# Ledger of designs, part 13: designed miniproteins, single chains, continued (5)

Each design is a single chain, and the fold is of that chain. pLDDT is the mean over its residues in the fold that is shown.

## One batch from the design tools (miniprotein)

Design m16418
Fold by ESMFold2-Fast:
Formats: sequence, C-alpha cells, structure tokens
Structure m16418 (fold): chain A 86 residues (1-86)
Amino acid sequence: SEQAERAREQAIRLAQEAVELADRGGSPADIRKAAEGAAQGGLLVHTLDPSLEEVRKLAERLRAAVQAGDLPEAARLARELAEALR
C-alpha cells in the first residue's frame, strides 16, 4: 500500500540520518533523536506488514541501545535496520 511504502521510506531516511550523524561525530542528543525516530519507524513498518519480524527485532534492539546510551551500538543497529527495510 502507499501508506506502507511511505512508512518504509521514512524509516530508512531516519535510520540513514542516525548513521550519518554518528559517522560525522554529531552530538549524542542528535544521534539519539534520529535513532529513536528510526526505531519508531521500523515498529510502524512491522505493524503495517507483520511478516517483517526481522525489522521488528532490529527496531526493538535499536530502541534498547538508545535507552542504554550505547550510541555506537545504536548506529550499528540503525545501519542494519536501513538494510533490512530496503
């Protein structure tokens, strides 16, 4: 559906933003915000397509890494989430 495609594209964009911010040495707050947005997007994509269990798992792990303050792990998971959504 158009809604599912838009949700996927937005989740990919936010995940890529988190990776780019981490790669460029952006602020911890900005990385955390982008990564949280990517996790929320991934969970929405899974809600619209329940067969995407790998996306749900990655999004939940990404959120956990953000909540733990593990920004290097959050960036790694955001990269994996972006790949899984493509």
Scores: mean pLDDT 88

Design m16419
Fold by ESMFold2-Fast:
Structure m16419 (fold): chain A 83 residues (1-83)
Amino acid sequence: TAGQEMFLQMSRIVSSYEARQVARDAERDPEKSLKTLQLMADLLSGDKESQQRLQEAAELLRRGDVEKAKQLALETGDRLEES
C-alpha cells in the first residue's frame, strides 16, 4: 500500500543518517552504535539487503572489528541515500 511505501522511504532516510552517525561514533561508543544498528535493521524489514548489511555491521562491532563495521555502516548509508 501507499502507506507502506512511504514508511519504508522514511525509514531509509532516517537509517541513512543514523548509519553515518554509527560510522563517526562506533569507536567512542560501540554499545550505543550496536543498539542503533539493530534498530535500523528492524526499521528496514522491507529492504532485506540493507537489513542484512546492518546485521553484519552489528556482528562485526560485537566482535570488536570496529573499522569493518564502520565501513559497512557507511556503505549501507550511502546505498539508502541513493534510493
Scores: mean pLDDT 82

Design m16420
Fold by ESMFold2-Fast:
Structure m16420 (fold): chain A 100 residues (1-100)
Amino acid sequence: SKPEDWTLSEISAYGIKKGIPASVILAVEDLLEEGKITPAEAVQILDDIAAGKPLPERIRKKIEEQIEKLREKKEEFRDDRGRVLGYDLLIEFYEEALKI
């Protein structure tokens, strides 16, 4: 099928097949779910990253927004040590993607 017809799951599977980091795939999924990119644009982004191009600004911004939300949640739940550890691990997971 053509990329325009692909589901979220098919685009995510394609990203995995291309060796794209899971943190980047999650950012692409969020943009698709929010209607900010089309399936065809998502596939083009994944192809460009697989070809060694830098992260597009819209993906970088989405990852930065997720990190900020996680930092806010970490502060909200600061007295819950298990949740704080979980948020720290997720923040690190997204920060590694920004090094691409």
Scores: mean pLDDT 87

Design m16421
Fold by ESMFold2-Fast:
Structure m16421 (fold): chain A 98 residues (1-98)
Amino acid sequence: MELRLARVRVDAVALSPEQTERIHELIRERAEKAGEVRVVRLYPDGSAELSAPTEEVALRTAREIAEEIARRTGQTVLVSRVSREGSPLAAVEVIEVR
């Protein structure tokens, strides 16, 4: 069964606790503004899973969040589909912003 989930992950060796906190705050704020998008999980590594009524909405919101994270941190951010909660299928898009 297809999952209507997207995962946002910072492609970094390690994030500081401060960076993780800022990322989680950003994810929640942006998901809330999107209306139909919900945060399913926030992970200690700074990654998150989002759910939406459609895969397109989930991936679009994940991409917007990833672009903001990349802009604020200077790190590469990955957006992927999720096969199961916490288990990404593959990177759908790699977002690099300086």
Scores: mean pLDDT 70

Design m16422
Fold by ESMFold2-Fast:
Structure m16422 (fold): chain A 61 residues (1-61)
Amino acid sequence: TDEALAELVRASRRLAENVQKGDEDGVKAATEEFRRAAQRAGVSPENADAAIQAVIDWAKE
């Protein structure tokens, strides 16, 4: 749904922000939030983990 997709976009933005700040606790919390949003959007755990890693890698650039 559009709402679930919007939630995923917001969660990915929060994850990237915490990675860029170097906040380890914030990254952990944002990662858990992203997994919850991905589950609500019907994304498999494997694909959610791959997406989390892609966001982290992108944020480090």
Scores: mean pLDDT 81

Design m16423
Fold by ESMFold2-Fast:
Structure m16423 (fold): chain A 72 residues (1-72)
Amino acid sequence: MTPAQQELLAESSAGAFEMLRWTLEKIPNPSATDKAMVDYIDALLEQMETQSPAAALAAMEAANKKFREWVA
């Protein structure tokens, strides 16, 4: 993957997580898991904005594994 591809992927992923966060906040009766996911996405988005594209991509991959654990 080229540096330009890593940058584009990190940016696109951040946008997708922003949309997911917004959707989760619309749940009328959020469970503890739903709230934990929103908090995690908030922290992830802040990290992705401040880190290099490669570091942001690594954080995104770690987050994807964690989300799978929560929804499994």
Scores: mean pLDDT 73

Design m16424
Fold by ESMFold2-Fast:
Parts: structure tokens; C-alpha cells; sequence
Structure m16424 (fold): chain A 70 residues (1-70)
């Protein structure tokens, strides 16, 4: 979880550098999805394995958008 939370924080900082508001919004939606998945696991609403899978997928999509924005 700590590794994923660190990755999410890194992506948030990269997202803040995006000047295109449309791409920045899409990146933030993926970041929020990853964060909410981890929050649901902490509250016991979903398994850690499911949260990690969802978070990794969202992080991957965010990274692709950030790369395209550079």
C-alpha cells in the first residue's frame, strides 16, 4: 500500500504540471479512482488484492496520459 500511495502522490505532483485542463482533469479522475480503491480497502469494503489491482490499472492509465501531455 505504501508503494502505491507514494506512486499516487508522485502522479498528483506530475498532474499539477499539466497545462491542458482537459488532460489534467482526466489524469485527476484516474488518481482519484486509485485513491478511493485504497480507501475502500482500508475501510474493509473491498479486499486488498482488489484495491491493488484497481489502483494499479488507474495509475497505469494516469501515467499514459501524463506521458502524452509532455
Amino acid sequence: LEELEKEIETLRKEASKIKDPKIQREVNLYIDAARFALEKAKSGQISLEDAVRIARDAIENAKKLIEKAK
Scores: mean pLDDT 82

Design m16425
Fold by ESMFold2-Fast:
Structure m16425 (fold): chain A 68 residues (1-68)
Amino acid sequence: SKLKELEEKIAKLLEENNGVVTREQVEEIINSLDLSEEEKERILSLLNKYPEVLNAEQAVLLVQEILE
């Protein structure tokens, strides 16, 4: 699943960056995945509810919202 790959890549960034990930880094991951335009727009809309820098808890909540 492409959404599972998104979750895995976000988790890896959190490990590499001491528990934080930026909105820009998440956007880069989304754009790297072969997602439909509609799915990309939905996920980016969800991401806009979050701050520019996400801690681990916020990143987990974002992934949960993406997975529905």
Scores: mean pLDDT 83

Design m16426
Fold by ESMFold2-Fast:
Structure m16426 (fold): chain A 65 residues (1-65)
Amino acid sequence: SPEVQALIDTLRATLEEHRRSLEARIREVEAEDPDAVPAERARAEEELRERQRTVDRVVAELLAR
């Protein structure tokens, strides 16, 4: 369904925007305290994994009908 594909594309675009936001946050932390970057990157990676799981679940539900 073209409508289902458009929804999937929107969800993926939202995930990419979130990745961009987290990278901006890491750059901000790096500018203030470079030693804090590994911990912030680990936190960002976990946030991305959780959001990816949510997107994958919703996409699977949309495709399953």
Scores: mean pLDDT 84

Design m16427
Fold by ESMFold2-Fast:
Structure m16427 (fold): chain A 106 residues (1-106)
Amino acid sequence: MIVEKFVGDLELDENNKPVRFTGKLYKNGEVKEVDMSVQELSEWLREKAEKGYKVAVIGRKKVDEKKYKILVVVVSGDVSDEEFLEIVKKLAKEEGLEEDFERLLK
């Protein structure tokens, strides 16, 4: 099972639209500091979904004016939906985003 995640801050413009994501990308057992545009994040998630990976985006927890903490979880498609949700829930809890995860299920 392959698990990748992004943990960081989403920045909004004056119209409350996402413009930038800054934080840590966890991939292949490595941690990388990243500064990604909305397009770059969207392309990564599209590529993974296209390859059959399961994807969840958790957040937005306000951390500053126009800044929100988010968690992106990508898991290989060989896991069940139940196993995927348990992985996402565990990672959301570790990042202080449990309430944001529960809101996503409603």
Scores: mean pLDDT 79

Design m16428
Fold by ESMFold2-Fast:
Structure m16428 (fold): chain A 75 residues (1-75)
Amino acid sequence: AEDAAFDAYLALLVQRLGLTPEEVAELRKRFEEWRKRGMTVADLLARVDRTLAWLREQGAKPERIAFEEAVRAAL
């Protein structure tokens, strides 16, 4: 379940940022290092929730908010 959630988050970042295969490999490596440090789906959800709250308070553009909402839905 956590592997699937991290893979979904990676897929959203690849789609959003238009990453090359080499950039995807580096990002996957970063995700593996974060997980080795004990990062869980709950930690990602907490981070996304804090980011969404901050973006809403700052009046961020709908597209930026929608991206973080998509990330939250994938986790």
Scores: mean pLDDT 77

Design m16429
Fold by ESMFold2-Fast:
Structure m16429 (fold): chain A 81 residues (1-81)
Amino acid sequence: SRDSLLQQINDLIDQIKQATSYKELISLFSKALSLLVDLGKISVAQAVGYTLRLIGLILDGASLQEVKDYAISTINQILSR
């Protein structure tokens, strides 16, 4: 259900807040984007674009906290549309 998908996304946001590595953060963000595609909020192409942006931040030397902030902000912006 839509409510079940929203609960799973909120649980993933909480997990992103607690993530201790870039690898964990990438995995959690990818799961959240997949659920946002299932909700019809974004396309698969848009999900790829958001993931590439996150990887770009890591390659540019962004801290774990900066990448978390990007991930959480992105998910919340998509949910609020």
Scores: mean pLDDT 90

Design m16430
Fold by ESMFold2-Fast:
Structure m16430 (fold): chain A 101 residues (1-101)
Amino acid sequence: SVKEEAKQLGERLLAYLDNLIKEAEKISPEVAEAVRETKEALQKAFDKLIESNDEEKIDEFREAVAPPLSRLEEAIRNKDPEGALQATRELLEALKKFIEE
């Protein structure tokens, strides 16, 4: 079901961000805090997404979130705090449209 797919996607993304937080802590406390804020925003967006039960919104969410998440992972891998902070800002903006109606 669409609702089950959304729930599984959210659980996977939250686990992924938990791993990124651990790696970010090795770079700087500021980056780690920014990723934690991103996780909180993602959980809020995800809760609304599950409630919508809308397959099109789930696809829009995937498309909006994937590019900034990819940039965040790359920045953390490269130990680039400026790039990581920029990617978290982009991700928060992408998440905003799924939180605010």
Scores: mean pLDDT 83

Design m16431
Fold by ESMFold2-Fast:
Structure m16431 (fold): chain A 74 residues (1-74)
Amino acid sequence: SAEAEAAYAAGKRAFRARQYEEAVAHFREAIRLDPSYREAWAGLVAALEELLQSPRATAEDRALLAEARERLAR
């Protein structure tokens, strides 16, 4: 959908700006709007991998990365 594509575009812009928490939020919104949006799942993986380089990474962030990787592998 156009709304999912707009959320994905916002996620990519945040990722390029190194705003990884913001990128994760936008990619999650794209997935909420279209769970079959493969590119949004790939963007979520990339953003979470960057975010998890921080020592403040949470168990929720790690669980979300595992889910996104599994979904993308299908």
Scores: mean pLDDT 86

Design m16432
Fold by ESMFold2-Fast:
Structure m16432 (fold): chain A 109 residues (1-109)
Amino acid sequence: SAQVRATLDRLLAALEAAVRAGAPPESVANLLIGMLRLIANHADRPEVEAIVDETIARINALLAAGASVAELLDVAIEALRRIAEVVPELRELLDELIGRLEALRAAAA
């Protein structure tokens, strides 16, 4: 999981930088999708795969509807909360990610 943690930290740093720089919603969505896919691959559980696939579909639908960065972050935060309920062994990691995304959401609104 050291490789997964390093990749998550890199994606999260890129996401924080993108949001603070006022990057377009599509760029933020691509980083969120990358993070969610990495979490699904690491968890290696059908229930997590289903949550992530559903969330990616929701993100893509919101982008097509002209959604804000804040709305995309809200959807990703909800997905991480759902995953934490299914995979309690990842709860500490997911709670850290949720906290960082919530801080980023506050900055985006």
Scores: mean pLDDT 88

Design m16433
Fold by ESMFold2-Fast:
Order: sequence, then C-alpha cells, then structure tokens
Structure m16433 (fold): chain A 82 residues (1-82)
Amino acid sequence: MELVEEIVEALRPYLTEEQLEKIRRAGLEAERLFAAGDYAGAALLLTKTLNEATKGASTKAQITAVGAAMYFLGRTEDARLA
C-alpha cells in the first residue's frame, strides 16, 4: 500500500531500521485487515504500532506518526461509508 511506504519514508530519518521494519510489518497486516473489511482493526493496529515505535523518538517523529494515523483513520471511515 502506498500509504505504508509514505509513512516508512517520512519516519526513516528519525527511527532505527528495527523500528521501521516493525511499522512496515504492521502496515502490511493493517492492509490485510482493511482488505478483509476490518477497518477498525486495521486502524487500531497501525495507530498502536506507530505510537509504540515512536515512543522516545523526537517530537517530529511523533507528530509525523500521529498525522499518518489520523490520515489512515480518515481513509478507513471513508471506505466504511462508501
């Protein structure tokens, strides 16, 4: 998914490769849940993983993660209503 790669690239300067891989794996699982119609599960998994991976990181990384999570939540709500 385009969004997961955008999130990983945006966070790359602020996080370790281990943290980026954790986000990538959670993003792929969130895509799977989204494709299965579990929009809430997809949104919760991505939000939780972004918060955990950016814990102790710079304020910029945390803001980027929150923005990405909010954008994904908006997309899941739009898909549910369509």
Scores: mean pLDDT 71

Design m16434
Fold by ESMFold2-Fast:
Structure m16434 (fold): chain A 76 residues (1-76)
Amino acid sequence: MEELLRELRELAEEVIRLYAELNGLSEEEVEAARARVEGILAQLEALAKVDPELAEERARQLIEEARRGVEELRAA
């Protein structure tokens, strides 16, 4: 689980960075996006304590979505 959360955080940060560069986001908008990511990671960590299998599945889904986001932003 720790590895999945780390990978998701790294991909999400890359999405935020690319999107901010393309759209000229303010520091406040970037901080809000990072806060949202941290909230998602905290929810996954909490879920992993009660349902590790579901938490892993959810994390993998979010990683795939973030990976697509990076590819789309790099193609823009």
Scores: mean pLDDT 84

Design m16435
Fold by ESMFold2-Fast:
Structure m16435 (fold): chain A 88 residues (1-88)
Amino acid sequence: MIELDLSPEEAAEALARGRAAAAGETDPEVRARAMAVAAAEVAFGPEAAARLGELLDRYIAARRAGDEAAAAEAEAAAEAFLLEQFAA
């Protein structure tokens, strides 16, 4: 399993930033996206977080449009990107 190696302080900061970014949002996919991007910013830095955000936005848009092929491509791209960050 891929485990995010965050210190307790980094995990707390990521959670606080994610909650702030998701404040007032009721859509669980948008909330999850905001929290994932906040965690990536703490773990990998702002450039990696921005790239993950773009990939997640593409995935959410494709799923809402019913484009299963585009959703699968965006999911695979996000997974490959995360594996690359963990391998660095």
Scores: mean pLDDT 73

Design m16436
Fold by ESMFold2-Fast:
Structure m16436 (fold): chain A 85 residues (1-85)
Amino acid sequence: TNEYNGALGTVNAHIQTGENLRALAEQARADGEEVQGIVGLYDLSVESYKKGADDALEEHRDLKEYAEQGAKESEENKARAEAEG
């Protein structure tokens, strides 16, 4: 129970951090901020989502898949930001 709840909390925290960092990157991109800063925020978003996926237990398969998809989307957005800079 404690191990399950601890893992679930950690996974959700990493996913939330990934979402928040992506939102900051999108806002920075919309505001025309420096590409290096935007790319850095997307990198941190990808890292946070990957940590969430890595920390997910087998019982948290849906959260793992969500985190993996989040990392992929942030990586794709990073590539687009780099290409547009």
Scores: mean pLDDT 83

Design m16437
Fold by ESMFold2-Fast:
Structure m16437 (fold): chain A 74 residues (1-74)
Amino acid sequence: SIDEAEREAVRIYLETSEYLEANRETLSDEEVEKIIEETARRIREVYLKAGVPEEEAERVAERVKRQLLEWWKS
């Protein structure tokens, strides 16, 4: 269901942000960008499997990527 997909997406987001924060001193900017891109791709896939249209799932993934990159750079 969409509700379950939303919960899974939130979990993926939180686990990724916690991992990045815990490893802030050891990860390169390139490694962080790759992790964020993979996280966005996983969230997109979660929504696609729940029946969300491609354009909508893509918008969610792009928002997640933007938010994580902005947070990391702050």
Scores: mean pLDDT 87

Design m16438
Fold by ESMFold2-Fast:
Structure m16438 (fold): chain A 60 residues (1-60)
Amino acid sequence: SMDIEEAKRAAEKSPAAAEGLEAAEAGDTVRGQNGAVRALASGEASKRAAEGIGRLAKEA
């Protein structure tokens, strides 16, 4: 989905987004969501990218 694609792009430029995405892909829902929230709060990731990470964390 486009949300996951935006999550991957955010992860290339944001350490918090990268940590969140890696945790989500590994099945760590809590760490994945935490990383998404931090990336959004710091302005390093868009709301859609953060939602993509959060959704992936729930699906893993």
Scores: mean pLDDT 76

Design m16439
Fold by ESMFold2-Fast:
Structure m16439 (fold): chain A 90 residues (1-90)
Amino acid sequence: KPVEGVEKIEYKLLDDKTALIRVHFKEEEKTEPAAKKIVDFLKKIPGVESVDYEVKGKTATITVKFSNKEDAEKALKEIAEYAGVELVEA
């Protein structure tokens, strides 16, 4: 089942192997548990080398490092499907 409570996801590629992902949630109280589910999902994707995240209010800022550019693009699509929302380039 997709994770619930996600309002939108914004992303920015900092370089060919690093993505900054900002997840906006509908409810502040549910933000940290939902963010952790997304982080745990990301860590299971092949080609993900590291995941760091920070939660502030209703927003989780996630920094993901990949083995290569192709894995970064695939992971971004998988996150959108898992969250049930569209990705927006920031």
Scores: mean pLDDT 80

Design m16440
Fold by ESMFold2-Fast:
Structure m16440 (fold): chain A 107 residues (1-107)
Amino acid sequence: SVDELLTAFHEALLRGDLERALRLLDELLAAGVDVNAPLPGDPLNSATLLHAVAAAPDPELAREVGRRLLEAGADPNAKYLADNLTPLELAELLGREEVAAVLRELL
């Protein structure tokens, strides 16, 4: 299911598992997921997939997954509704300096 794929994708991001994250992203895109839809049933349920990437600790994973999401039509200006933050602003708020630098290069 899409919810199971989203859960597995988020877990892969948190673990820095690049190959698994890219595979799960391909499965989500093949399932027709809206890359700009808010994540359901999660503490980040007002966030998009690109916000989840911005919150992840691994800059190399953020580069590859972020690039794929942007190519798939992810909106870099989408707002995390709880704090009205873009993905870049979320990375900066969380002190993810290397991830924020990667997102600036991609945007």
Scores: mean pLDDT 79

Design m16441
Fold by ESMFold2-Fast:
Structure m16441 (fold): chain A 87 residues (1-87)
Amino acid sequence: TPEQFPPPGPESQEIRKLMAEVNKIVDEAGIKDSEAASLLTAAGIWVVANDSGAARDLLLKAIKIAIEKTKDEEAKKKLEELKKKAE
């Protein structure tokens, strides 16, 4: 039987917060990329598993793809700031 996992630690919670901000920017800027979306989904799984290192690595990869795909300068600036916070 699956056991109830404890809530993720503070570092994983910070990554979850950054993921929410990235998802908002991606949606608002109309950035459509299946690889970035898959990486964000995987990062969320590792947040639940309380593996902040794995979650951060995947989040950083997703942000880099979103930056490369966007033509919106404001979205790009916001994503660069989130990338620095995730590093």
Scores: mean pLDDT 80

Design m16442
Fold by ESMFold2-Fast:
Structure m16442 (fold): chain A 96 residues (1-96)
Amino acid sequence: HMAEKEKLLEEAERLAREGERLAKEAVEELNMEKAREAAELVGRAYDLLAKVFGTLEIPENGQFHTLGEGEAGEKAKEVVLKTIEEVIEAKKKEEE
């Protein structure tokens, strides 16, 4: 019974770590394709976490959204993609 929960948590951790790696590379390379891939992986990780815990608190603009499976992944993907895009745009202005 715990084994299924542990497997979902391990997969979520794997996806989150890969998403973080791609997000860092996206910022360093100014690569929007990697930014989208990073956001997708983080969104999938959050959906797995919401499946395990029922709901997750997703921070946005100084507030928290309590969201379930499907909604948590979509919101996390949106927030992560927007954040990476803003960082890339700021870095481009400094390099140009």
Scores: mean pLDDT 81

Design m16443
Fold by ESMFold2-Fast:
Structure m16443 (fold): chain A 80 residues (1-80)
Amino acid sequence: AKEEIIKKVKEVIEALKEELPDLQETVDEIEEYLFKLIEEGSLDEVLYALEILKDTAERFGLEEVAKKAAEAIKLVEEAK
């Protein structure tokens, strides 16, 4: 359900805030963008954005962000 995706994306954002404390404004912009896509029902775009975020997190060693993004990706794929 949409609410489950929103909840999981919030977990991704909280992990981003914890692992990137100096980039809070950027994290807030990412949150706003993802929630806008979810509200619009653009699940393919949500999936693409989460995949980029997961790949970026893996590249920079943000283990918790990568883990939560992967969980969010699975939920979005199951909702399609």
Scores: mean pLDDT 83

Design m16444
Fold by ESMFold2-Fast:
Structure m16444 (fold): chain A 75 residues (1-75)
Amino acid sequence: MKKIIEEVIELVEKESDVKREEIEEMIKKAIEELGEERVALILKAMLEGKTPLFDEELNFVGSRPSVEEVLAAQE
């Protein structure tokens, strides 16, 4: 997981104006709230260019076209 976290930090830092410190803090909070295993799945999906999906309780339910993606891109 540590390698995936580093790759995501580098990607977000390069592609956005968000500071590395802020990105690291966001990932840390996500791990504290969602758990390391769940966050690893999210970050892996992000690196693969997929949209991670969550339910109302922030449980990871898989990677597939989201309602947002359907409404924004298709409808």
Scores: mean pLDDT 62

Design m16445
Fold by ESMFold2-Fast:
Structure m16445 (fold): chain A 80 residues (1-80)
Amino acid sequence: GKLEEQARGLALLALEEKISGEEAGAGARYLKKKYGLSDEEISLLLVEAREEILENPLSEEERKKYEEAGKEALEEGLAS
C-alpha cells in the first residue's frame, strides 16, 4: 500500500545517502502521524524496508517509483 511504498522510499533515499538522518526522521514522523503508528511500528517498517532493499536489489524502474514515494513523505514531513 501507500504506507509501505513511502516507508520503502524513505529507507532507499537514506541508504543512497540522498537525504540526511534528520530528513528521514521528518518523513518517518509524518507517516507515524498520518497512519496512526507507534514509534516501534514505524521503526520496524523502516528497518524491514531497508533489509528488503539490501536483500533484493531494486530495478531502475522500481528505484524511481520508490524514490518518488519517499520524496512525497519527506516533503509532507518537512512542511508540518
Scores: mean pLDDT 86

Design m16446
Fold by ESMFold2-Fast:
Structure m16446 (fold): chain A 75 residues (1-75)
Amino acid sequence: KYEELEKKTAELSQKAVEAARAGDWEGMRKYAEEAAQLVRDFLKEEGREDLAEGSAKVVYNTYLERAEQARAAAA
């Protein structure tokens, strides 16, 4: 199951980077939300609900940080 999570989050990360590079913040946020949800669901299934929201938040914020860096570089 973890390998499936890694594959899906890698695909979403690539899509988010492409969206951010194109200035598509809506698309970037969509992919960030999908990645965060996958991490949240995985941790809940593993009985680690104590980590689910925190880890999902870190993933989402990482996507936002990368998008803001790309935006700043493109200014």
Scores: mean pLDDT 77

Design m16447
Fold by ESMFold2-Fast:
Structure m16447 (fold): chain A 80 residues (1-80)
Amino acid sequence: SEVDAVRARVDALIAEMRKLLEEMRKTTDPEEFERILKRFGEVALEAYRLIMAHADELADQGAEFGRLVLEFQRLAVEKA
């Protein structure tokens, strides 16, 4: 179904968000940090739009997305 395709895309975006957060924790390069911030924003915006369009079907993905955004905010403050 179209919903299954959207779910697969959101799961892939969430996996990329997790990878970017791990890269943020490990990086000591300010230029790499800025590139990760930009990529996270782009990936998170796509995930957010898909989750909001399918909120009832993607409730679990929405919850995980929210957790990852909070972690991003914490890391961005700590690393800035």
Scores: mean pLDDT 88

Design m16448
Fold by ESMFold2-Fast:
Structure m16448 (fold): chain A 100 residues (1-100)
Amino acid sequence: MPSAQELLEQVREEVEEAAKKLDLPEDVRKGLEQMMEQLLADAATRPAAETLRAAATYFGTAAHEFREQYEKTGDERYKELAELLERIAAEFRARARELA
């Protein structure tokens, strides 16, 4: 199976493609990029299970924030992004449990 770093790199590409397809605002895209950079840096120094748990928590929190934005704005792009991040968080949480 891929390492935690390889999984995060795959997810970064997936999130970047989703953000591009949805034409997300620049501030949102930059926020996601900064998040991925921090998670990838942490992956180099942390155990895989800990890295995946941290990533799952971060993606879950970000999903909640984007769902709040959808509720305030009605912009379906935030809903699609929230659903994507919720799926990623659930997958990473499951993988972290397998490694623990």
Scores: mean pLDDT 79

Design m16449
Fold by ESMFold2-Fast:
Structure m16449 (fold): chain A 80 residues (1-80)
Amino acid sequence: MEELERYEKLKKEVERLLEELKKLADDEDVRQFVDWVKKVLAKADELVKTGSKEDIKRAVRLLEMAKEAVLAAIELVREQ
């Protein structure tokens, strides 16, 4: 299933970016943001577990949004 492959790739990318963000900053705001992203990842995992094509597509959308948010946080921390 094409969306499942996309989900796996996005999940790996989001997890990698979270580890990068953690290395850049260790303040309360970053910790709260990381916790929020972890909750989004958990929700996406539950959607994938249903095996529904529509739920897998929703999981992909959640991870796309999470990736964008983490990238924005990294840039903000780097003051770019």
Scores: mean pLDDT 82

Design m16450
Fold by ESMFold2-Fast:
Structure m16450 (fold): chain A 92 residues (1-92)
Amino acid sequence: MERALEGARALLLGDRERAAALAAELRPVLEREYGLDTDSWSDAQIIQAALGMAFLAEQEAQGLDLEEQLAAEEEYLAKTRPVVEKLVEEAK
């Protein structure tokens, strides 16, 4: 979670070098732990996915049921998705 949050801050501040470094760190974790094919994904998409996965893992560790976990993730992603999408568009 902390690394993914650092990545989100780097994207928001336009620090492309730091965002790329954090995405490179998170990419093999997403591929190994979650079986995601990230070859075509942007740095912003990697960071957004890592944030979502880290948030779900934290909720699961608290013993919440699947319905509560999904509702909490949807709310969190809804707050972060527009910011990440805007940064991806600006990075083209």
Scores: mean pLDDT 69

Design m16451
Fold by ESMFold2-Fast:
Order: sequence, then C-alpha cells, then structure tokens
Structure m16451 (fold): chain A 100 residues (1-100)
Amino acid sequence: SELVEKAIKALEEGKLEEALKYLDEYFRLNPDKVEYPQIFALLDAGKYEEALELAKKADQKSPSVQFAIAKALYELGKKEEAKEYLKKAIELGKEQGIFD
C-alpha cells in the first residue's frame, strides 16, 4: 500500500503527524481492515479519552486498534507514546499481511 509506505517514511523522518494522517487515510479507504469501527467514530467525534478506554478493551493484536490508540494519544499530547503505538500498528499490519 502506497499510503502505508508514505506513513513508514514519514515516521522514519520524525514526521509523526504526517505518518498518522497517511495511516488514517489507509484505514478510511479500507474499512474491512478496521475491527472496531466504534473506536474510529469516537476519534472522528474528538472523544479521545473515550476512544482510548474502548481500545484498551479491544483486541491488542489488531493493527487498527493500535493505530486508534496512537491517534488518541497524539491528540491528547502524548506524542512519544503515540509514536510507539504507531510502530506497533505498522508491525502488526505487516505481520498479518493487511498492507499487501
């Protein structure tokens, strides 16, 4: 996926906000790869703390769940934690072949 490749490059260049935007666009265009769309609805509504609570109860092996945690943490100002969860989302997505 070109969007995922752009997200990885942005992350390598320290452009965390751009990396999050590219991976967000990827999941928006691939809703079949979003396991808990309710979490993304909370993110779209700006309910970042509620999104985190729901994501913590979801499947921790889901790339979309790890991405949702990363985005919520970024919006809450926890940028270093957001970066680590974004790395986890990308790693899990590669391992599961969802970015093919």
Scores: mean pLDDT 87

